# Designs tried in a protein design run: designed miniproteins, single chains, continued (2). Part 45

Each design is a single chain, and the fold is of that chain. pLDDT is the mean over its residues in the fold that is shown.

## One batch from the design tools (miniprotein)

Design m5638
Fold by ESMFold2-Fast:
Structure m5638 (fold): chain A 56 residues (1-56)
Amino acid sequence: SAAELAEAIAIGERTVERLRALDRPDLAAEVERAIEEARADPSKAPALVELVERVL
């Protein structure tokens, strides 16, 4: 749903900020890519959430 996509993107964006604060720019870039993939294809939102759980 649109709400689930919006929540996944918000979680991803917060994770990017946290990873940058932790000096993990490579992981931040990986999450940013997953955010753009989810924006282009909402079916990728679960994959974005799964990635966030793995990197943080």
Scores: mean pLDDT 85

Design m5639
Fold by ESMFold2-Fast:
Structure m5639 (fold): chain A 60 residues (1-60)
Amino acid sequence: SEKKKEIQKAVSKYSAYAIRAVGADIDRDYFGADEKEMEREREKALKLAEEYKKKADELE
């Protein structure tokens, strides 16, 4: 159904953004990426993850 597809898309997006936030931490800690840039990317990814998680929860 269309609703199920919308939920799956929202869940996929929040999962992807959560993984991006972890990726920023890994790049900072293990690969010497710029701390300020990784902090910005992490914060942005977490905010987007929260938005899509809320959307998925509301669609259920």
Scores: mean pLDDT 81

Design m5641
Fold by ESMFold2-Fast:
Structure m5641 (fold): chain A 69 residues (1-69)
Amino acid sequence: SLTRVEDLPPEEQEKLREEMLKQAEEALKELEENPSAKPEEYELLERVRELIENRDWAGLRAMEQAALA
């Protein structure tokens, strides 16, 4: 089920945000260590990280839906 982050209590939203940022940081580090990484992958990760930092949950969902299409 698609649960909206903004429907969660503020403390749970911040915990999820911290975990998402951690995952994004680890993914970026893996891309930096991968000589086959494409520029588009860096741009995608940076956009995801920016949406999470700005608490743009609607934007993050839109990006997720596009990726699943």
Scores: mean pLDDT 77

Design m5642
Fold by ESMFold2-Fast:
Structure m5642 (fold): chain A 92 residues (1-92)
Amino acid sequence: EEKKIIDEALKKLEEKFGLDPETKKLAEQLLKTMVKVLKEQGLSNDEIKKKLDEFIKELEKLVEQGKDLKELLQQALDRLQGNLAKLAEAKA
């Protein structure tokens, strides 16, 4: 089920930005991390899908403002990995 959510979000990113292979790998890793964080927050699959759609729309807006997509994805991944680690530590 996580695979389907990730695949759908990744397809939306490809449709909006035309991802190269490196950017696609980064986007997939980010989406996997986002799904984990949102599930840990108690969100349903439908709520997770909506959050991913919101994120993609925000990326589109930032790229239109002249921000680099790869940099945005890397920054988001770094932040979420830190958040996921803190969440796991808090549950210990």
Scores: mean pLDDT 78

Design m5644
Fold by ESMFold2-Fast:
Structure m5644 (fold): chain A 70 residues (1-70)
Amino acid sequence: MERRREFLRREAERMLREGERLNDERLVELARRVLERLAAGEEDLAALMKELVEAEIDRGLELIKSYVLG
């Protein structure tokens, strides 16, 4: 269990840094939310992982949209 929590924490921290670098407010907000839920003792780690994956997909779609639309 602890290894999974540490993995999610590191991924959320990475996502927070990436969002800050890219000025992606949604990515920053989601990363903060995941970190807050982990700190609050969230037990559903699969739900947190799903949230991180969904954020990565959404970010990828926004990048494609920005590229196409200019």
Scores: mean pLDDT 75

Design m5645
Fold by ESMFold2-Fast:
Structure m5645 (fold): chain A 58 residues (1-58)
Amino acid sequence: GRMEEIERILEEVEREAVRLLLAGRRDAAIQYLQEKLEEHRDDPVIAESLRRAIASLE
């Protein structure tokens, strides 16, 4: 369903962001999350989750 699709998107985004953070590339991780937020700005659940992730890194 829609929730499983949202969870899949967030899991894929989290995996890439964590990869960048583990590589010491915090600014790149923030930029990546901002780009994903722009791509998903029309989905309030994804957008809110990404805004919180960005805030946690800033």
Scores: mean pLDDT 84

Design m5646
Fold by ESMFold2-Fast:
Structure m5646 (fold): chain A 75 residues (1-75)
Amino acid sequence: SSEELGRLYKEYIEAVKAGNQDELVEIARRAAEMAKNDKDRVHKIAFQNLVDSVLLTLRKLGARPEDIEEVEKLR
């Protein structure tokens, strides 16, 4: 839903501000699950875009290779 998408984006922004890599990986897992289960195509694309945003952020932060690989597998 759009409400769930909005909540997850707020959590993403706060995790980026904090540099919290573990939270970013968890957000990507939740976004991927929501993309899989949402019936709305626009919402699916938005959740998939959030996974991509997490991946880019983890790379910029110099995250552990295993965390980057985990998020890449969610795409």
Scores: mean pLDDT 86

Design m5647
Fold by ESMFold2-Fast:
Structure m5647 (fold): chain A 68 residues (1-68)
Amino acid sequence: SYEEALKLVTEAGKSGKGEVEVELEDGTVIKFDASDATGATGAALQIIGEEPKRVVVTIDGEKHVFEN
């Protein structure tokens, strides 16, 4: 479950400092600037819809890695 990743994406959008990398099962990496509502929403939809292989959320330079 990516429930913790989704919480951090929400925090990134509220703090104004965040990046999200979503790695799909085929190895495609999609990057979102989660510092605003648009980027945070895009990252959240990708995490929920695509069942990604890995999600990396960076907030204030700290990397948080989540794997399926």
Scores: mean pLDDT 75

Design m5648
Fold by ESMFold2-Fast:
Structure m5648 (fold): chain A 79 residues (1-79)
Amino acid sequence: MSPELQAEMEAGVELVAAAVLLVVTEKNPATEEDVERLEEQAERLREAAERTPNPVVSESLREMAEELEKKAEEARKEL
């Protein structure tokens, strides 16, 4: 495996792991900064989903982005 292919695989795994942590560890967004952070992470996950050639990974990233976006939207309504 070339260093380039290895880096791409590692980046994909890191994004999925980060998304799982953000979805599972539901920190109640207490501030507008927390909400903005969730929105930024959701956007990054959507971009990663669009760039990945693997449909299973793409779908997982989109689902996680949607979950983070829902959390941000719910938190904005509570603020």
Scores: mean pLDDT 68

Design m5649
Fold by ESMFold2-Fast:
Structure m5649 (fold): chain A 62 residues (1-62)
Amino acid sequence: MRALVTLTTEPGVDLGTGRILGPGETVAVSDLRFTDDGFLTARTADGGRLLAGESGVRVTPT
């Protein structure tokens, strides 16, 4: 599934680069998955991997 993920309340992390994404940032993603620990993980458009808390994000399908 391709989607836009907007960080709303908590920062996210790109696990490939260590880059921190702040609240209000929107990232185009693919391969969106929810973990058993209440996290969202997805592949970013530039090949990174996003990790964010599922309660602190808005997901918009594309």
Scores: mean pLDDT 76

Design m5650
Fold by ESMFold2-Fast:
Structure m5650 (fold): chain A 118 residues (1-118)
Amino acid sequence: SPLERVRELIQRLRDLVAQGYKEVKKAKTVEEIKKIFEKMYNEIRSILDELLRVMEELGLKEEAEQIYSDFEKRMNEILEKIKKAKTLEEARKAFSDFVHAVNDFIDRVSELVEKALE
């Protein structure tokens, strides 16, 4: 069902973020953190594109697009911070902001879907 697909995609986002956070903690260079981020962001974008299609099937496209717009704005700021990071501390902080942005996105999408199923 579309609902089961939303839950599966959200779980994939959570798993991906958890794995990336673990990899960033082990990273010894700024360049390693940037590579981890690029790989994760590309995988997350793919999941988000599929999730938006499922949300459209549920009749929630308009509400979902607002959540996506807010996420995109926040991600543009995070991408700039990651690009400019010169120290491990700066790169890890920018990555932490990224994790928070994805978790906030997950919470907002989950709440939207749960309310729509009343």
Scores: mean pLDDT 88

Design m5651
Fold by ESMFold2-Fast:
Structure m5651 (fold): chain A 57 residues (1-57)
Amino acid sequence: SLPTVPGKGRFGPDTSPEEAARLAAEQAAELGAVGQKVVIRDPKTGTEAEVTARPRP
């Protein structure tokens, strides 16, 4: 099972789900976690987005 990112404030509740997924992928890549998959859940809509740090463009 993939780890879910609960209550993280790195993207606000006003952030669109696609932008949140992009930012999360960039953050994971910046931290050196390339290839790691996580699930992000929007607390307002309940939408879940599975993101993976970009391996490379």
Scores: mean pLDDT 56

Design m5652
Fold by ESMFold2-Fast:
Structure m5652 (fold): chain A 68 residues (1-68)
Amino acid sequence: SGTETLIGIALRAMGDENLTVTLNSDGTLVITATGDGIKKLEEIKKYAESNPELSAELKGNVLTLKEK
């Protein structure tokens, strides 16, 4: 499901020192990257976009993910 994919992404990103994860009460996930983490946001975006239930928007060093 979209929710399971978002939670999986959040848990993996929380383990990375170059990524900061914020999960909003509405289920929107925001990942902010520093340095080498910026390249990882593009990979996370592609993974999220492979799930038809999810939307992903990358603006600079901030990736926003949510269920459609």
Scores: mean pLDDT 83

Design m5653
Fold by ESMFold2-Fast:
Structure m5653 (fold): chain A 78 residues (1-78)
Amino acid sequence: MEQEILDLMARAVEKTALALGVPEEDAQRIADAVRASKDVDGAIENARKTARELGVPDDVIEQIVAALRAAANHARSA
């Protein structure tokens, strides 16, 4: 189900962002943007937009997007 994929993506984003030094509050906002999305492509766009608005560096945003894609692929393979 799309909501299960989005939740798994949100968890991956939060964990990756925290590991890269993004503050917990900001990591949570990015994760919430993913959960509020309609689909995987929307989740990636919303995460990128929210991270940029929070001043997250571009290299960190790219790693967050990679984690989102990996989580979505993992969920589809299960």
Scores: mean pLDDT 82

Design m5654
Fold by ESMFold2-Fast:
Structure m5654 (fold): chain A 65 residues (1-65)
Amino acid sequence: DEARRERLEAAAALLAREEAKKKFGEDPLKIEVRRVDEETFEAVAETEKGTLTFTFTVAEIEARM
């Protein structure tokens, strides 16, 4: 389901933004999300203080939405 995949990618980007803000105390400059497999997404958040990479499962994303 393409619509579900798009919603999960958008949610993963929001989660990565929240985690980067918790880690560095500032908004990330850029977030990139990639689907790794059927159950896994990778999100990369770039900030002025460094880069963070997160791996989220579909279950984790849906639980935190």
Scores: mean pLDDT 79

Design m5656
Fold by ESMFold2-Fast:
Structure m5656 (fold): chain A 87 residues (1-87)
Amino acid sequence: MYEELVKEAFKAAQEGKFEEAIKLLEEAYKLAETDEKKAEVLAALGYILYKAGKTEEALKKYEEALELAKDDPEKSKALEEAIEQLK
């Protein structure tokens, strides 16, 4: 369920259905049982919000994802790079 919702959200985003993609990721977030999965969903929300032109909301979601992934050097670096790209 969780992995399927994330995949469907990215597919919806590729088709320009950003509202549907956001809804699917919100459902995935509720099913996320680990900080790693929650960070993944928040990063995906940031990406989709950015593609939808909602840059400030995207930045906020990336910052929330970074807080949860702070102890993962590889993931935190990728999130920091995404945040810097938006600033």
Scores: mean pLDDT 82

Design m5657
Fold by ESMFold2-Fast:
Structure m5657 (fold): chain A 66 residues (1-66)
Amino acid sequence: SDIDLGVIEISLGVARLLAEKGKNEEAIELAANTLKKFGLEELAEEVRKLGETDVLEALDYAREKL
């Protein structure tokens, strides 16, 4: 639903703030766990893999795929 997408978007925004503060592991965990909770397990795995190299790129990728 649009509300579920809004919750995911808010969580990705919080994850971005965590990454900007250098909390990269917390950022990726929040993003991936949120995506998984809403049934986006493949996207959650892609975010974890991309996040090993570039956390901000991983978060931008997640937003693009929503």
Scores: mean pLDDT 86

Design m5658
Fold by ESMFold2-Fast:
Structure m5658 (fold): chain A 90 residues (1-90)
Amino acid sequence: MEDIERAKELLREAEELVREARRLLEERVGGKEGALRAIALALRAIGVEFDAELLLERTKDEEAIELAKRAIELAREALRLAMEALRRAS
C-alpha cells in the first residue's frame, strides 16, 4: 500500500515535469532565464528517476513496480525535453 502511494506520487511528479518541460519549449524561453529553468527541470527529473529506481529495487508490489516504471519513462522524457530547452536557450 505505502509503495503504491509513493509510486503514484512519483508518477504525478514525472507527469508534471513533462508538462512543464513541454511548456518551456513551446514558449521558446531563451537566454539566462530559459537556461536556468531548463537546468532546474532537468535536476528535478533526475531526482524523480533516481527515487523511482530506488523504489523498484526495494518493492515487490506489482502495481507499485508498474507505476514506478512509468514514472521512470516520464522522468527520462522530461529530462530529454529539458535538455533540448537548455540547448535552444544557449
Scores: mean pLDDT 87

Design m5659
Fold by ESMFold2-Fast:
Structure m5659 (fold): chain A 58 residues (1-58)
Amino acid sequence: SEEEDLERIQKTFFPDLTVEEVREALEAIAAGDFDKLPEKASEEFKGMVETWRRAREA
């Protein structure tokens, strides 16, 4: 289940990353550590994360 969710996210937003790297990126985002966000992440994903962060802080 969790691995299937990570594979889906990997294929959609991080096609150049491994599932393990995706898990680490999501953990960093959850911790608010955006400087660990991988450069290979899609611009769409980065925009969604920024929008989500601002919406939750508003």
Scores: mean pLDDT 69

Design m5660
Fold by ESMFold2-Fast:
Structure m5660 (fold): chain A 114 residues (1-114)
Amino acid sequence: MEEIEEIVKRVRELAKKAGLTDEQAQALADFVRSLAEKYGVEAARAFVEMLESYLKGDKEGFERAVDRLAEALGISREEAQRLADTLKGLFDGMRDSAEAERARQKARELKAQV
């Protein structure tokens, strides 16, 4: 399924660019694959576009992606907005965890040099 693999690759690269760990990037890729398999390729695409728009600060693109996600999942715009806000929080939490792990690793390396 070339479309699913392309979307999965896209979200994995986006996650790494956003500073997530390899394990976190794989978890997002697995989630997006499951979303595509259960709700269709359009739901997975809308989710990835939502994250890309969020990271770029593109408010119009984000709103458009939330609308498409609502249609693909068969839920209301308000429910899709709540889901989007929850997913943003989870994504930001993953980024914070990845930064903390990198800081710990760097602190260990610096201690070895002193």
Scores: mean pLDDT 79

Design m5661
Fold by ESMFold2-Fast:
Structure m5661 (fold): chain A 58 residues (1-58)
Amino acid sequence: SQARLDQLRKEARDLLQTEFGVSQEEADAILAGRTPQQVQDLIDLWKRRVRRRREEEE
């Protein structure tokens, strides 16, 4: 649904801005034209990258 896609886009945008220093405009461009499943897969991938980075900083 559109509501689910909007929620996923917000989560992905927040993650990109907070953890990767990406601007809102760049985040929106990365997420443009993607399905809810594709956005979820990207969120999962980015969360794994954040976790690995934190593990390496120890």
Scores: mean pLDDT 81

Design m5662
Fold by ESMFold2-Fast:
Structure m5662 (fold): chain A 86 residues (1-86)
Amino acid sequence: SIDEKIEEAKKLLDEDPSPENFRKAMEIIREVADTGDKEAIEKARELALYLMDKAPPELVSEAIATVLDVIGKEIELWLEERRRAS
């Protein structure tokens, strides 16, 4: 489930914050945003921002890219909702 994936990613960031685990968390965030609805994308965005805040200097650019990917999915969903209303 999406909530299980979010919990897994958060544990990687909180309990074992290695560069490998940051990248695993980034991949989980992208998977949630890619397969999710509005609530899944919102959860992915919150976690991506949390990851960005915790990112070591060498991962900051990758963390920013992850946040931007999720925001892109949120914008895409908003545009599709607007198209359906027309």
Scores: mean pLDDT 83

Design m5663
Fold by ESMFold2-Fast:
Structure m5663 (fold): chain A 86 residues (1-86)
Amino acid sequence: AKWFPSPLGDDSVKFKVDGDKIIISTKSFESLQRSFNVKFKVVKEGEGFVELDIDELIKQLEDNGYSHVAEHLRKVVEKYKEEQAK
């Protein structure tokens, strides 16, 4: 749903799920940090992309009072993995 303040749930955001990690554009990552006012832990930084650990991202969202967004992220990740497995 586009009313969640998360690039990870928006179809305009370029992201991929890779095992227990999310790869998103640097622009989307900066937008995510600004929207939540949270410094998210980066596993790896690439050219125009950052890699985030899903469990750490969920934990940081919960710790900052965004439990609703954390739940949405879990569902989006599960659906993405299911669609890729088909």
Scores: mean pLDDT 69

Design m5664
Fold by ESMFold2-Fast:
Structure m5664 (fold): chain A 81 residues (1-81)
Amino acid sequence: SAVERALELIREAHRAALAGDLERALALLEEAVRLLEEALGKSPLVGGALGLLAEVERRLGKEERARELEERALEILEEAA
């Protein structure tokens, strides 16, 4: 399923980030977010993935992009509560 593929991409992104390959982690998380949004719309799992994407963007020095992603994640979590 698209959700299972997205979770695999998140695991690969985590390994890439631990290895210091932030560009690879970013690409994997962007694809994971896309798949989760297509499959689930606004869900806590999408919110979580956006939070991980924001962390990687911040580590790459993209502070503004990270804030935008954190705001999207918070909006989704508020709707899910």
Scores: mean pLDDT 86

Design m5665
Fold by ESMFold2-Fast:
Structure m5665 (fold): chain A 81 residues (1-81)
Amino acid sequence: MTLEELYEEVKKVVDEEGAEKITERAKQYSPAVIGAIADAARLIAEGKSFEEAKRSVSLYDPEVAAAANELLEFIEEEIKK
């Protein structure tokens, strides 16, 4: 999963400005974390709940899941704006 692919998935659930902020924050993390967040954003874009998205990221290693959950909470805050 690339940062460009993450941007496109996130853009479907937040606006362009929110997608830019989330992608910029994601640059600090490993490709595994970026992939986990892109998968979670896709689930939300398809109408799945945030609980299901958090469950999806929990299937990764604990370190990846922790970082992905932090980014997922940031996505949730951007959606609420």
Scores: mean pLDDT 78

Design m5666
Fold by ESMFold2-Fast:
Structure m5666 (fold): chain A 91 residues (1-91)
Amino acid sequence: DEEEDKKLKELIKEEKERVLELAEELIKLAEEKGDKETVEEAEKIKKEAEELYEKALEALEKKDYTKAIGYILRLIGLEEELRLKIEELKK
């Protein structure tokens, strides 16, 4: 349904934005601690999130809901990974 596709599109966008926000937070914390390796990891996660966002939208346009959901789950996984890395750096 076009209405359900619109909801999925917004979900994909919101998940991507959360990942990018958390990655920027991780970069800022890592820079304060001089942890260049974590800065580079967070930059890679930002790039992966942008690629997953594009792939999820392409899958949705093709009505490949299985692939679209798969990409959304990968974005959620990146969000969780970033949250864990941020908490570790705050210790």
Scores: mean pLDDT 87

Design m5667
Fold by ESMFold2-Fast:
Structure m5667 (fold): chain A 72 residues (1-72)
Amino acid sequence: DLKNNADALSMAAEGARRGATPDQLESAADSMELQGLPKASEYLREAAEEQRRGGDGAEVLEKKAEELKKES
């Protein structure tokens, strides 16, 4: 369900804005995969990588959540 993946990414974006580390985003991705949310898992791993490069992981998650909401 694209909506469930989008909702999960929106919640993760809030976590990233509160200072979640790349490792915490990867742990969240593992949890999303176990919950059957493969798109959320994929994009959380991309956000973690962006954050490791000094970028804005929360912005990545927010953009991906919006894209998935438009597809649903």
Scores: mean pLDDT 80

Design m5668
Fold by ESMFold2-Fast:
Structure m5668 (fold): chain A 84 residues (1-84)
Amino acid sequence: MLERVVRQADADPDPDVGAALLEISFAIAFNDKNIDWEEVDRALKLALESPNPAVREAAIGWLQKAVDRGLATPEARKLLEEAL
């Protein structure tokens, strides 16, 4: 589901609306008791490669929050390092 949200955000002609959709969707995913980290990691990677800079900034912010909360996998931490 998250990958679909990223693709919808990328397709939105308004970059702020796309970024807001991503923010809400990641907020929901990160508050899920049973986080699917494989789906989250793929969605974050896709968002970091987005042509929309607002979507990329949102993805970096969420990846940083995951690291800060100790939720990030080693793979997610590497994605943050590659994005910065």
Scores: mean pLDDT 72

Design m5669
Fold by ESMFold2-Fast:
Structure m5669 (fold): chain A 90 residues (1-90)
Amino acid sequence: MKKPDEETLKKMQELFDKYKAEIDKLVSEIEKVAEKNPEKRQEYLRKAARLATAGYLSMIGAMLEGNVEEMERDAKYFIEELKKLIEELK
């Protein structure tokens, strides 16, 4: 199985930091929008936390495998799912 070298890990760490920042921003936006909808607040905060955690773990898994394409695919999937939660709360 492919083990990522130091150079590949550095590149993937930069991508991880970029996507994590975007996920963190979307979670923060969900928290702000959920404040306006108290009956759904706990449900959507829980959904956001689960999606963010799954996204982080999936990206870490892809990094351990040295699979840049899978990391990008996973990041985009969870970012899109978080964006859907924001639209549902509006």
Scores: mean pLDDT 83

Design m5670
Fold by ESMFold2-Fast:
Structure m5670 (fold): chain A 76 residues (1-76)
Amino acid sequence: STPTYPSYYSDSQRTAVDFLVQRAESLGVTTSSNDTLGSILDKIRDQHGSDVVLQLGQQLPVTDDIVRNSILSASG
């Protein structure tokens, strides 16, 4: 399924959501079109722990302050 994200998301935020959806699915985490960047990170943290969230932050193909802050918030 094609990820749906708010029209106000930057290209970096859209790339981050696409990356995180793919990684969440690889980890067995179910995502939906209603999930936000933050809710996807929270699901990954709750099922796999904050260390996995931090590792995903290091693997992101983009640098963006909102994405970075969302990862830090989800990791602790």
Scores: mean pLDDT 75

Design m5671
Fold by ESMFold2-Fast:
Structure m5671 (fold): chain A 67 residues (1-67)
Amino acid sequence: MKEELEKEVDEAMVRIYIGLAKIFKKNGDLEEAIKTLEKALELAKKNGDEKLAEEAEELLKEVEKEK
């Protein structure tokens, strides 16, 4: 079940990137948060995970407004 294993790993990676981006945001590292969220969004879109893609996109918009 190669496809299933790849999806599980990618889903975990997206969740890790989103979590890391939240940490960067709390620390005021907005540029790092944006870069991390862009990676999370790209990976979620490639996985077809609309829920994680939407979460990453919403966080990205939130961070961009903190200028």
Scores: mean pLDDT 77

Design m5672
Fold by ESMFold2-Fast:
Structure m5672 (fold): chain A 71 residues (1-71)
Amino acid sequence: MATVLGGVADRAAGNLTDEQAARITEASRIVAKALNGEMTLDEARERLRELGFDDETIDNIIAGVEFHRAQ
């Protein structure tokens, strides 16, 4: 079990928040690069997969980027 009192609760909250924020920040940068044409949609999809996003989330993100680029 990953549940422990004291420092683990504090560290887990801090680490989860920082890791989640970092993942979202990196995903936002990938999306921005794809929108600017600095990255292909295929490369953006692979980078998002490397960040640990599921295929459904990746497909939704890429569909949004593709839709925006088509405007």
Scores: mean pLDDT 70

Design m5673
Fold by ESMFold2-Fast:
Structure m5673 (fold): chain A 56 residues (1-56)
Amino acid sequence: VLTQEQRQAAVEELLKAAPDERGARIFALLRDANVPPEERAAEAVRLGVALREAQA
């Protein structure tokens, strides 16, 4: 799983991306961080929630 620091850095990078690119960037970040495939969906959901909260 991503650390809290890695998750915060990922959210900051995602906020710089166009909204339509964020989904692809989330999965690229998880692949680059070597998150196991079975954990990627859960971590992608967590990043999506964190991104939404950052935008609120």
Scores: mean pLDDT 76

Design m5674
Fold by ESMFold2-Fast:
Structure m5674 (fold): chain A 74 residues (1-74)
Amino acid sequence: SHDEVVRLLLEAAELVKEARKAIEEGNLEKAQQLLDRARELVEEARRLAGDDPEMRSLVAAVETSIERAEKELK
């Protein structure tokens, strides 16, 4: 359902926020673990979203946030 997709994406977004804080604190191992978990949630959300354009757009937005945070792990 749409509510389930939104819930997964909100949880993933919170994990990205926590990962960014971990990066700022120099805890790169914690940041990687949080981003890995966020990716798992986004993959499940993408599967449940199917062909819904609105849900697919929300999935893409969270995927972009994860990719941006991962680039900071250099």
Scores: mean pLDDT 87

